# Designed miniproteins, single chains, continued (4), part 48

Each design is a single chain, and the fold is of that chain. pLDDT is the mean over its residues in the fold that is shown.

## One batch from the design tools (miniprotein)

Design m13761
Fold by ESMFold2-Fast:
Structure m13761 (fold): chain A 80 residues (1-80)
Amino acid sequence: MEARELVVRALEEAIKLAEEAGDEERVKEWREVLEVEVERAAELLREMLAALPEEPSEAELRALAYAAAELAYLEAKEKR
């Protein structure tokens, strides 16, 4: 699966969980990442995967995709 596809799936799952929890602010944050930061998150995920000594499990891939999306969002906020 491509890094971009992994990031999109992780964000869609995170949005669904936030909606079920009634966390409107978290839904808004993840929707922003899904709209504008997906390519940067995919780049970060590719870098993370290249640094791993072995192929990650599906659960580890999901966790890394989520981490990459969160990092991309934080980088965007840091740039104002």
Scores: mean pLDDT 78

Design m13762
Fold by ESMFold2-Fast:
Structure m13762 (fold): chain A 55 residues (1-55)
Amino acid sequence: MLTKEEALKKAKEILEKLHKAGLLSDEEYEDALKQIEKDPLLSLELLEEGLKRYE
């Protein structure tokens, strides 16, 4: 499994990609950033699962 730092970095990259694609509003993006900082491993898992549904 990834470290907290690696998970945080990957989660931020996914959030940035989703925000740029218009799947997240500015408010949702900022809220999600706060959430991934609190639980980066769980947040990364959920974001990766979500991305697979659109790719």
Scores: mean pLDDT 75

Design m13763
Fold by ESMFold2-Fast:
Structure m13763 (fold): chain A 59 residues (1-59)
Amino acid sequence: MVDEKKLEAEILIALGRMAYSLGDYDLAIELYEKAIELAPDTEIGKEAKELKEEVEKKK
């Protein structure tokens, strides 16, 4: 059974990637931060942290 918070975090990562593609780096970082907060000790949370660091390097 998939954890509902994990699924929500996956959706936030998808939205963050969309924000990044639109050039909204601040929104992308915020969405990834929310994903980390919802699933901090999971592979999804680690992915969000890595994506956040990549976006921060582009600012």
Scores: mean pLDDT 79

Design m13764
Fold by ESMFold2-Fast:
Structure m13764 (fold): chain A 62 residues (1-62)
Amino acid sequence: GKKAVELAKQALKALKDGDFMKARKLLEQAAKLASGKAKDLIRKAAMTGDVSLVEEAIKLLE
């Protein structure tokens, strides 16, 4: 959904800014609104900080 995409994009910006705590909180919120593969990718990104997993999840949600 649109809200999950917005939260994931905000998390991506936070990761690029080096704010890992903010990024993790945003990814946890996005995961609650996502399903399937996108949810799994967001959850992995929250654990690892992997920017590419967030980008892949955004593509699946759009």
Scores: mean pLDDT 84

Design m13765
Fold by ESMFold2-Fast:
Structure m13765 (fold): chain A 65 residues (1-65)
Amino acid sequence: SVGDELEQYRDELLKEASKVLSPEDVERLREELSRVQSHLLKNNVPLEKGKAALDDLKAYLLSRS
């Protein structure tokens, strides 16, 4: 399902982030990615657009850190 694939993609993004971020920042990123994932699923966003949105959010949050 789109939900399962977005969750797996989120987990891959978090695994990569854990190599460069503190544990506290990784948990913050997890919370934000999970919140956006829920919003994308509620609005039936296509998988490719969902993955792109998670990538953009990760890049935005990393640029703020």
Scores: mean pLDDT 80

Design m13766
Fold by ESMFold2-Fast:
Structure m13766 (fold): chain A 66 residues (1-66)
Amino acid sequence: MVKDIIEQQLGVSPVDNNANFFEDLGGDSITSIQIVSRARAEGLELEPQDLFENTTVQALVDKINA
């Protein structure tokens, strides 16, 4: 679910689970807010701070599934 949101928002597919959101995928603060908004619309508990604290796709997925 979250990986699909990241792939759609950044326009990349497939996304490597170990890719750094900001360094490898070109994410920024605005993109973080957009991903959070989409994740929350899907019923996921996510805050923009979670992307800065969990900078890889896998870490973010683990955060949501924990």
Scores: mean pLDDT 76

Design m13768
Fold by ESMFold2-Fast:
Structure m13768 (fold): chain A 71 residues (1-71)
Amino acid sequence: EENRKKALEALKKGNYKEAADYFVQSALDYIKKGDYEKAAENYRLAAEAYQKSGDTVKAELYRRFAERVAA
């Protein structure tokens, strides 16, 4: 929850890498709670933020994680 709020704040400031890192932490928090739908959503948001930061390798990685977690 807190990591998601920090991610959204970083995203508003254009700090895409920082936002992506917080979205990954939020996804991991949701996995620990067994909320795989919200985990997948946060991995998708991380992938978009990594893409905007120019990190295409991490963007593809976390897009795949979102697909796997939602399955």
Scores: mean pLDDT 85

Design m13769
Fold by ESMFold2-Fast:
Structure m13769 (fold): chain A 74 residues (1-74)
Amino acid sequence: EAEKLLAEAEKLLEEAEKLLKEGKYEEAIEKAEKALELARKALKLAKTKEQIIKAIALILRAVGLIIEAELKLK
């Protein structure tokens, strides 16, 4: 289950990154927030070091994207 959540979070984060490049900051934040939620859930379910590292990396990417998009909205 952790692997499935990680894959879904990564897909949502890729979509959020595309939206950010298009200047669709509110949509980018929405996708990144969903990715963050899934990555946090994956971290709680993670059984391997690889899963833990990937979950943390996705969390950091999502948080960074949300901060960047919010700064662009202001």
Scores: mean pLDDT 86

Design m13770
Fold by ESMFold2-Fast:
Structure m13770 (fold): chain A 60 residues (1-60)
Amino acid sequence: MTKEEYELLVKIAEDTAKEAGDEETGEVAVKALEESYKNGDSLENAKKKAQEEVEKYQAS
């Protein structure tokens, strides 16, 4: 994905977590997005990985 796409996804994740009062879930999503960006993942794959990490965190 592009840097602009990455920055947009991070902003959405942070804004969503702030509105929900769940900053820890936001941090998990941002970490997953950062790893996807560093790995050169597509936008769709980055969204999927972030969702999977959030679901894993919430299931613990």
Scores: mean pLDDT 81

Design m13771
Fold by ESMFold2-Fast:
Structure m13771 (fold): chain A 95 residues (1-95)
Amino acid sequence: SEQVKKLIELALEHVREALEALEAGDIDTAISHLEAAIYNLEQALSLETDPELKKKLEEALEHAREALEAARAGDIDTAREHAEKAERLLEEALK
């Protein structure tokens, strides 16, 4: 679906913006982008019917949620690790 692809692309862009914000020490900006990525991933999952792609999106969503919790706790290293895992899964979903 073109709509699902666009939602995945938006989620990926938000994860990348969150990673840049984490590197800059801007936790509030990172949290906002992770929340936006989670929203776009939830929308993509609601529309996707392919089981293999759904599994990758579910894994990306879990990592984005773990990154958000870590960022809220001020654990920048853990937030970065999970955001990087979400980024890789979303890049794979777009191939």
Scores: mean pLDDT 92

Design m13772
Fold by ESMFold2-Fast:
Structure m13772 (fold): chain A 71 residues (1-71)
Amino acid sequence: SAVFEKLKEEAVKWGVEAGVSREEAEEVARRVEEAIDDPVELKKLLDEAGEKGGELADMALRLGQGLLEAK
């Protein structure tokens, strides 16, 4: 979806500006999209992102919310 790609690009940009590495931001954004229809996997991913850092967790949460609204 073009909307999903745009939301991921915006989330990655925000994360990089907040100090997250581009590689981590892109990987987490991809995994959030993959897990969007699986609440258990999405929660595990958000918890994992939180262990790596608050900015990565914030990025992942914002992206997840945006993708769910765009469905």
Scores: mean pLDDT 83

Design m13773
Fold by ESMFold2-Fast:
Structure m13773 (fold): chain A 84 residues (1-84)
Amino acid sequence: SLEEAVERVRAWLDRILAATPEERQALMDEFVAWLRKLTPEQARAVVAELTRRLDEAHQAGLPDDKILALRELLVRAGDVYLEL
């Protein structure tokens, strides 16, 4: 469902932002692999949630490495969505 996809992306983002830089790349790759299995509607909802989390991260003044990780995920998620 859309709700389950959004809850799953929230859990992924929390893990990615809490991870060390070394762990983060592997988690991001796993996330993108999961995203490719979604329907276009689910992928669109995930892209919207990523955009929201990036805006919140900017407003909260998160460190640059975390903001860059969210930007990379948003770009990669958008690319996957366009392929679906």
Scores: mean pLDDT 82

Design m13774
Fold by ESMFold2-Fast:
Structure m13774 (fold): chain A 89 residues (1-89)
Amino acid sequence: SQIQNQIQQTINYFQDSINTGGSSIYQAGDRLGDVSNLVSDNSTDQSIRDLVYQGQQNFVDAINNTGSSGIDSLQNARDNFQQAYQQVS
């Protein structure tokens, strides 16, 4: 439940950042860090860790790019976390 709740919060911040042009980008990064720590500490399935890692890489790409390419990377990060959310159920 804690992992699921933190993943959902991360998805929400990614979605807000997409919708507002990045106003919640730092909050998204903070929640991403929390999720990364939780999946590392909880003997979580490797497929979930791989999705979180992929989402982190897409988030890094997003903060290093401006305009449409940055938004595309945020969408990819959101999609990775949505897939992780489905697997933690």
Scores: mean pLDDT 81

Design m13775
Fold by ESMFold2-Fast:
Structure m13775 (fold): chain A 83 residues (1-83)
Amino acid sequence: SEEARRLIEEARRHIDEAERALREGRWREALRHAREALRAAMEALKVASPEDVPEVVGLALRAIGLMFQAGLGDPSLLPLLSD
C-alpha cells in the first residue's frame, strides 16, 4: 500500500539520520532517530503486504542495532532503550 511505502521511506530516512549522528558522536540524536525508525517500521508492519514484510523486518532490526550503538557511545542512554 502507499501507506506502507511512506512508512518504509520514513524509517529509512530516520536510519540514515541515526547513522549520520552516530558517525558525528551525537549519541542522543542517533537514539532519537533510531527510535523513530523503529516506530515507523512497526507501523509499516501493520499495513505491509506479505512481500514487503522482510524489508520492514530488516529495517526494524537495523533500527534496534542503531539504538544499541547509541547506548554504547553514551551509556547514560541505556535506560531509554527499553522505552
Scores: mean pLDDT 87

Design m13776
Fold by ESMFold2-Fast:
Structure m13776 (fold): chain A 59 residues (1-59)
Amino acid sequence: MEEEIDKEADKLADEIAERVRRYLLEQGVSPEEAERHAQDVRDYTREIYRNVLKKKKEK
């Protein structure tokens, strides 16, 4: 279950981070800045989803 939760959270975080990176690039943010922000969003999103998924599976 832990491995499955981590994979699910990583997948969702990657998708959201990629979308954020794209939006920032479209708004004229530099690739380096966009990547840095996308990584921050990925880490934050991964943490949230891991906690949510663990809570649901622990009932």
Scores: mean pLDDT 77

Design m13777
Fold by ESMFold2-Fast:
Structure m13777 (fold): chain A 59 residues (1-59)
Amino acid sequence: SKEELEELVDSSIRLLLKRGLISEEEAKELRERLHEKIDEGADLTDLSQTIQDTLRQLR
């Protein structure tokens, strides 16, 4: 389950990078934050919300 969540967030971050929606530095920070949330017991809803909030803040 943790591995599946990590795979999902890593895939999402790679897509955002490929589309030019985030920088490499922003991607690293987002990845670290999401992995920390997973370790703290965050679910798919929490992770999805974090990604959405990050995207809305960028542009």
Scores: mean pLDDT 80

Design m13778
Fold by ESMFold2-Fast:
Structure m13778 (fold): chain A 86 residues (1-86)
Amino acid sequence: SLLPKLTPELAREIARMAAEGWSPEEVTRRLHERGLIPESVRVVALSVIENKETGEKFLLALLEDADGRVAIFDVTSLAPEEVEKI
């Protein structure tokens, strides 16, 4: 299966769960339950990067499909307010 495109709804859900301390496995289960990603796709990593000088936070999500193809989503690009709550 081709990797999904990042949407605002997907970005907000990932950021919300990351802010609550959910693991990549827990995030994957929730996204499957909501139909926001295909069952052949999983979140394998969530990385919070902070600019120490500005205080700006970025959330990157690494997703993998059944064929081992990976995509890195900049969640902050579509859900900056939710990422700030992390």
Scores: mean pLDDT 85

Design m13779
Fold by ESMFold2-Fast:
Parts: structure tokens; sequence; C-alpha cells
Structure m13779 (fold): chain A 47 residues (1-47)
């Protein structure tokens, strides 16, 4: 449903923000990789 899709998008955006803040504080490439994976998930949902 549209409501479920919106919730998933909101959750992914929240996670991306949290990891972006983490990336600003660390030089760990795994954090950047997690952001990339979440961005791919967002693109998949939005198409």
Amino acid sequence: SMEELKKKIDELQKKIREYAEEAAKTNDPSVAEKIYELELELRRLRR
C-alpha cells in the first residue's frame, strides 16, 4: 500500500541521516558502504 511504502521510505531516509552523521565523525569506509546500500534501496522503492 501507499502508506506502507511511505513508512519504508521514511525509515530509509532516517537511517541514511543517522549514517551520514556517523560518516562525518569517522573515516570508516563501511559506513559509506551502508549509506550506498540504503540509497540503492530507496531508488528501488521509488524506481
Scores: mean pLDDT 80

Design m13780
Fold by ESMFold2-Fast:
Structure m13780 (fold): chain A 68 residues (1-68)
Amino acid sequence: VAALVEAARAAVAAGDLHGATTAILEAARAAPDDPRARAAVALIGEAAKSGKPEEVLAAAGEAVRLLE
């Protein structure tokens, strides 16, 4: 899980939307009952409803902060 959080942090810093969202979703799948993982997925899901990649990337950055 820690390795996936580090991968997500690096992807967010690089502006890699696919890498960031994939790493966060995999971290959440490893800990499905963790409230922080659930909140991180909810943030990405809400941003995805906007249909804007930049909103999803911003949500991924906040999700990484929650998982730290």
Scores: mean pLDDT 76

Design m13781
Fold by ESMFold2-Fast:
Formats: C-alpha cells, sequence, structure tokens
Structure m13781 (fold): chain A 68 residues (1-68)
C-alpha cells in the first residue's frame, strides 16, 4: 500500500500527463495484486513505455527514485 502511493507520487512528478490515461488505473491494480512489488513496477513501466505513455528515460527515473 505505502509503496504503491510512492509509485503514484513519483509518476506524478516525472510524467504527470501519464496520470490522465486510464491505463494507469489498471496497472496500479496490477501492482497491488502482485507479491513481488519490484517486479510488478518493472512490468508496469515496460508496458507504459511500449504504449508510448512515458519515455524509457522517464521509466528509468521512476524506477531509480522508487527502488533506491
Amino acid sequence: MEKVAEFVRILKEVAPEALTNQEIVELTKHILDTEDFEKAVDEVLKRLVERGIITPEQAEEIKKRLLS
């Protein structure tokens, strides 16, 4: 729960435009349902990059801030 809130906060700072996309709601639920938080975050960021919602650079920044 707390780590998911941090993920959303960091996402707002790095890629605020991404939060207007309904896919963020779906992917946030995926993180909550996953046993491995770090793996779930990596999978979510990969999907966001693949769909052009965020850049690879934004994904790396989010991962760095969240997992450090």
Scores: mean pLDDT 72

Design m13782
Fold by ESMFold2-Fast:
Structure m13782 (fold): chain A 58 residues (1-58)
Amino acid sequence: GAMLEEAARLAEAGRYREAGELLRRAVGKDGVPQGAQEVAALGASGIAAAGAHSYATS
């Protein structure tokens, strides 16, 4: 669904918290969207990478 696509887009943009919130909404409305676990994993990777990425900002 569109919510899962939006959540993936947010995670790719480094907005992992927004992606997690939207994923929670999608599960509550549509049930279990396919790739939900993938989006959650991408969000977790984004959290870990966010701190490291700041180091290479130049």
Scores: mean pLDDT 61

Design m13783
Fold by ESMFold2-Fast:
Structure m13783 (fold): chain A 67 residues (1-67)
Amino acid sequence: KEEAEKLVKKAIQALKNGDFDTAIKYAEEALKIDPNNALAHAILAVAYEQKGDFEKAREWREKALAA
């Protein structure tokens, strides 16, 4: 979980820099460790939306919401 948080921080940094591909990479790695990481799901939703992939953005947004 701590390792997943480290990856999420790297993903946020990439997102802040406009590097959406790197943000996706780190968020996906975080989810391999912590599949329920809401921040990683949110980062993927934002990154895909910024890349114009609205279908994937919607999918990840739905996963980010509490169920």
Scores: mean pLDDT 80

Design m13784
Fold by ESMFold2-Fast:
Structure m13784 (fold): chain A 71 residues (1-71)
Amino acid sequence: LRAAIEAQAEALAEAARRLGELAGEPEKAEEAVELVRRAAEALLAGRLEEAQRLNEEAVRLGQELAERALA
């Protein structure tokens, strides 16, 4: 389980970096990466409410990056 959660977090982090590069916003990409990793850490620690909140914020930031990349 831990390895699976970590692998998924790494995949999401890579996606965020790619979107940030396309959007020309590497700083926002790094923020999204940090949110993803913090969410995974909260999930592994059993802090489900915190993990959900962080994931929601990461998704929102990812959508902003995707919108800018498509512009």
Scores: mean pLDDT 79

Design m13785
Fold by ESMFold2-Fast:
Structure m13785 (fold): chain A 56 residues (1-56)
Amino acid sequence: GIVKEEALKRMEEALEKAGLDPSIARKIYELSEKIKKEKDKEKRIELAKEIEELLE
């Protein structure tokens, strides 16, 4: 199975290849996990916007 540290490492590598700061990988991971567990559509949209802002 994919462990949290392995997922973070893969995300850091993907961010580096995209020319983004790999230090945001943990924040993106935490926001993604919150979206998966969030039942409120409005809150899911807010969390998705935070990820988009980190990637821009």
Scores: mean pLDDT 76

Design m13786
Fold by ESMFold2-Fast:
Formats: C-alpha cells, structure tokens, sequence
Structure m13786 (fold): chain A 57 residues (1-57)
C-alpha cells in the first residue's frame, strides 16, 4: 500500500500525501478532480490507482 502510493507519487511528480488524496478521489470515480489536484491526465491517475491497488493486496 505505502509502496504503491510512493511509486505513484514518483511517477506523478507529487508528494505521497497528494498521491494518496488523488487515488482516493479516483476510487470515488472523480478522476478529473484527481487529475486537476496533481496536474496530470485522467489516464495517469488511472494508472496510479491500478498500481496502488495491486500493491495494496
């Protein structure tokens, strides 16, 4: 979990806490809100969510 979020933060160029918030928004279906928060595309947010979810298991 932590590791997945850290990797997502690195890929997105944001802090771990910001990546966590963006992933939570994306899990709620708010991909555009998450993308605006981190200054990235919806596709980048979806990739980060998938990475975090796979590493959360």
Amino acid sequence: MERGIELAARDLGVSRETAEKAIELAKQGKYDEAAKLIGATRSQVRGAVELAEQLAE
Scores: mean pLDDT 72

Design m13787
Fold by ESMFold2-Fast:
Structure m13787 (fold): chain A 63 residues (1-63)
Amino acid sequence: MDARDLALAALAKEANVSVETVRAKLEAGEPILANGVPLGRADFERMVATVAQGRAHRAEQAA
């Protein structure tokens, strides 16, 4: 299981689109709107890093 896959799934869920759509937009350099916030590749890379570190600040069940 890869942190990138988990970050893709999380972003797809927040944006209410498919994982394939998120991946295509990131590859095209297009922003993804999640809860009205435009997220780009830099934001996605930060999410991957956060997932990889296991969200030290939060328990998955609690947040």
Scores: mean pLDDT 72

Design m13788
Fold by ESMFold2-Fast:
Structure m13788 (fold): chain A 111 residues (1-111)
Amino acid sequence: MLTATGGGTFPEGGSVTLTGTASEGKIVGLAWVLTLPDGRQRLVGLGGEGGAGRYRGRVISTKTGNTATLTLRDLQREDTGTYTFSGIVEVVEDGKPRLVGGSGSVQVTVV
């Protein structure tokens, strides 16, 4: 299963680190997507590639083993919403690699 943690309430101008974790296996690909309160979606970061689009200057995205992080700095009120970690995990079953997809979400509020 994939889980996301690190949400909460943060000050404008501050920073947040979100963590995505796989309960087993290795994360081989991932994306972080922000769903705004009005339902619009934005790609925020890709695993190991950094920030996407407007977020490139403010985002560090990492991927190592079963863990991925997204650090977003210089928080703006428009960063408020649901952050969904969507990933592909490589697990070994009966000596063969398998790919499984999953997601986890966390809420971030900027005040």
Scores: mean pLDDT 82

Design m13789
Fold by ESMFold2-Fast:
Parts: C-alpha cells; structure tokens; sequence
Structure m13789 (fold): chain A 71 residues (1-71)
C-alpha cells in the first residue's frame, strides 16, 4: 500500500538523519539541513512522490558529505 511505502521512505529519511548527526554532532548547519530535508521527505512520501523522496534523501547524504569535507 502507498501508506506503507510512505512509512518506509520516512523511516529511511530518519535513519539518514541519525547517521548525519553522528558524523557531525552539534553542528547547527547539519541540524537545520536535517530538519528541512526530513520535512521535505515526509511531504513528498505522503503525496506519493517516492522518487522525489529518494532524491531528497540522496541530496541530504551529498550535503552531509560536503559539510564533513569542509573540516
């Protein structure tokens, strides 16, 4: 069902957020990025746009990597 697929996408988004916070703990920039991207993933997943949700998760990963490289 679309509802279960949305739940799975949101769960994946939350997992990625947890990893990002573990890599850069206490970073205000990462916290803001995580909040914005997770909200977008939830919105897209609930709308049935699972490809958009996946791309948002990929963008979160890429931006987290870029922030880690700034050190």
Amino acid sequence: SMELEAEQMIALGRMVVGIAKSILPGSEEVEKLNEEMLKKVEELARAGDFEGAKETIKELIKKTEELAEKE
Scores: mean pLDDT 79

Design m13791
Fold by ESMFold2-Fast:
Structure m13791 (fold): chain A 100 residues (1-100)
Amino acid sequence: SMEFEKTKALFLIAAAATNVWLAVEMWKKGGPRELVEKELEAAIELVEKAAEIAKKYNDEEVKEELKKLLELVEELVKENPENELLKKTYEKIKEIVEEV
């Protein structure tokens, strides 16, 4: 169902945003690098799955939500300029979103 896949994509995007936020908060508090990397990698995987749905159904709302996620991650990079893992995550998400 197109409606089910769209709902799934929107949920995946919301989950990706949460994982990026959690990773940044863990990093700020001196959390283990491995856990920060794992949360950021999980976010990238969620974005890839949402992007596949956006491409398959040419869904403009999912595409718009992916662009909003990219803007959110860009803001987090600007607020945390020393976080090289976050910068790499932003570049990877940007690559995925630009292909949609």
Scores: mean pLDDT 90

Design m13792
Fold by ESMFold2-Fast:
Structure m13792 (fold): chain A 72 residues (1-72)
Amino acid sequence: MAEELLALPEEEARKLVKEAVKNSTDQQAVDIASAYGEAVFRRVMQRRPPRSREEADELALEATKAASEILK
């Protein structure tokens, strides 16, 4: 799933996961949100690879926030 989301434009991927979360069980919604967070992390890694552990941790936090937003 994360690979498929990464292949889509950012807006398209976000629409897809929001729709999927709306039509899924609680467990499926968590799995979808996690995959979306991973896709967000990988996109930023491609544009701006972290140069330090602190940058990597910040990136992981951003991905976690994106996943949490999808579950709302």
Scores: mean pLDDT 74

Design m13793
Fold by ESMFold2-Fast:
Parts: sequence; C-alpha cells; structure tokens
Structure m13793 (fold): chain A 94 residues (1-94)
Amino acid sequence: MLELSEEERRALTIAGAAIEVARDRYGASDEAVAAMQAALQKLVTKALNAGKALTPEEAIEVMRAVAAKHLGEETAERIVREAVERAEARIAAG
C-alpha cells in the first residue's frame, strides 16, 4: 500500500493510463510497453522516496518522452492526452 499525496496518486494514475492507451489503442510493441513500465517504476520509486514530490506534469513528460522514442512524437502526444482523460475519468468515478 502506498501513502501518496493526491498529486502523486494522480501522476501515477496518468502514467499507468498512458501504458494502457499505448497498448490498447496505438498498438505499442512488447518492447515499447516494457520501456513505459520501466519509466512508471522509476516514477513510483520517486513518489515513495521521502522528500521527493512527484507531479502530474513530470509524469506526463516522462511518459510522453518514452512513448515518443518508440512510437513517434505525434503518437506520444495523443497517448498522454488520452491518458490524462482516462485518469481524470477514473478519479471522478472512484
């Protein structure tokens, strides 16, 4: 169980949603998904470390950058946009 701030929970929810969107909607390869999962793990580690604040903006940029390397800049921008929408919907519903 993670004791995270509201902003850190939102940041990690966006990062997780980005992996789902890339896999489900944009046909991300197993290699691309693994790279995005590694990026998410680094964000989780940062959020769990005392004195380190993870922001939604940082999570968006990290996930955009890793997606862009594997899927291209335009697709990465679409992935993070849809990830934010998906995360906001989950936060509102939960």
Scores: mean pLDDT 81

Design m13794
Fold by ESMFold2-Fast:
Structure m13794 (fold): chain A 55 residues (1-55)
Amino acid sequence: SPGLEAALADVERGARELEEYLKKYGDKLSETLRLFLELVLGSSRALAEELRKKL
């Protein structure tokens, strides 16, 4: 499905950008913000895995 392929690409791009952001700036963030962004990253990776199963 082109729609699912586009959604997967968008999620994977967002996860990659967030991972790079956390590597570069993670030590400068509050603990609470870092924790929330790590949860978002984990959720994005889980979503990408579920989308791959539907392709």
Scores: mean pLDDT 86

Design m13795
Fold by ESMFold2-Fast:
Structure m13795 (fold): chain A 60 residues (1-60)
Amino acid sequence: SSDDLMRQGGTAFSRGDYKTARDLFTKAAEEARKRGDDERAEQFDSMAKIADSLDKQQRS
């Protein structure tokens, strides 16, 4: 479920694994969108963008 993917993404994020967090939040957004939950999908997309930004910072 999108909630399970979001929880896994949050765990990856807390460990500093921003690439994995980005990928998981992106999948959560896709699942939410497939269920017609556009509001939740937007929240997950925002989380993925934050994770992507932090991943890019780690790459220097």
Scores: mean pLDDT 85

Design m13796
Fold by ESMFold2-Fast:
Structure m13796 (fold): chain A 71 residues (1-71)
Amino acid sequence: LQEEIDRGIVDLQLAVLEKLAEKAEKEGNTEIAEFLRQKIDEVRRLIDEGRYDEALKLAQEAIKEVNEKLK
């Protein structure tokens, strides 16, 4: 059950990260776009390894860090 919940939440967080990366790319914010693409790759790798708890934590940290950078 927890793995299924974490998987669903991680999928939603990946969608958020992808949209943030697209927005950064459209706005010409290369630094944030590259940061987000790197974090998306790391999250996907953790998912492939079955490490959903770590993937979820990394995705949440990436979203938080981007929100701080956009201030």
Scores: mean pLDDT 79

Design m13797
Fold by ESMFold2-Fast:
Structure m13797 (fold): chain A 85 residues (1-85)
Amino acid sequence: MLSEEEKKRLRAAILKAIEALKKGEEKVVLTIELPNGGVVKIEGIGDTLKITLENVSEEEFEQAKKIAEEIGKKEGLKVEVEHKK
């Protein structure tokens, strides 16, 4: 289960990637490491965000996917979320 602090970090990272794209960055890559060895990779290109979660639980993946999709819908970006084990 993602903590409230981890969810806040994820939202901040996604918004930071979106801001960089709006400033004219061709490609943005951000990585967040979780305390339990899980990794969240955020890759932004044009109007698309690809978020890859590695070594996280299925519950943590579903929570992260929901957050990413909600932000993408609000900001008008396409969001792709992938789970790697």
Scores: mean pLDDT 81

Design m13798
Fold by ESMFold2-Fast:
Structure m13798 (fold): chain A 70 residues (1-70)
Amino acid sequence: MADEVERLLREHGLSERQARIAAGDAVATYRETGGDPEAARKDLRQTLIELGLSPEEAERVADAVVELLK
């Protein structure tokens, strides 16, 4: 799961390190919320913005990642 998320994030221009951090955070949030994709999407969007993505890019990438978590 985290490997697939990391790969998708790298395809969207994140460095290997940034993708690993964001993927780990998204998977952890998804597990902590009992599989709530909306919670994972919100947390991932915030992390991506902090890593330098625009809000629009972060939202698009977070949506794509959440589809992998379902």
Scores: mean pLDDT 79

Design m13799
Fold by ESMFold2-Fast:
Structure m13799 (fold): chain A 61 residues (1-61)
Amino acid sequence: GELKKLILELIALELRIIGLEFDIELVKDTDPEKVKELKEEIEKLKKEIKELEEKIKKLEE
């Protein structure tokens, strides 16, 4: 169903953020430009997560 699809997509986005946060820790002292790009990607993914959480909440009602 649609709800299951959205939940799996939410989990995938959350796991991607964890991976990007790990990448920031690896490059934080060597590549400040890459850190900036990774932080911008995380902020974009956080917005997508909020939109998915709102959709999931509406479907759970």
Scores: mean pLDDT 84

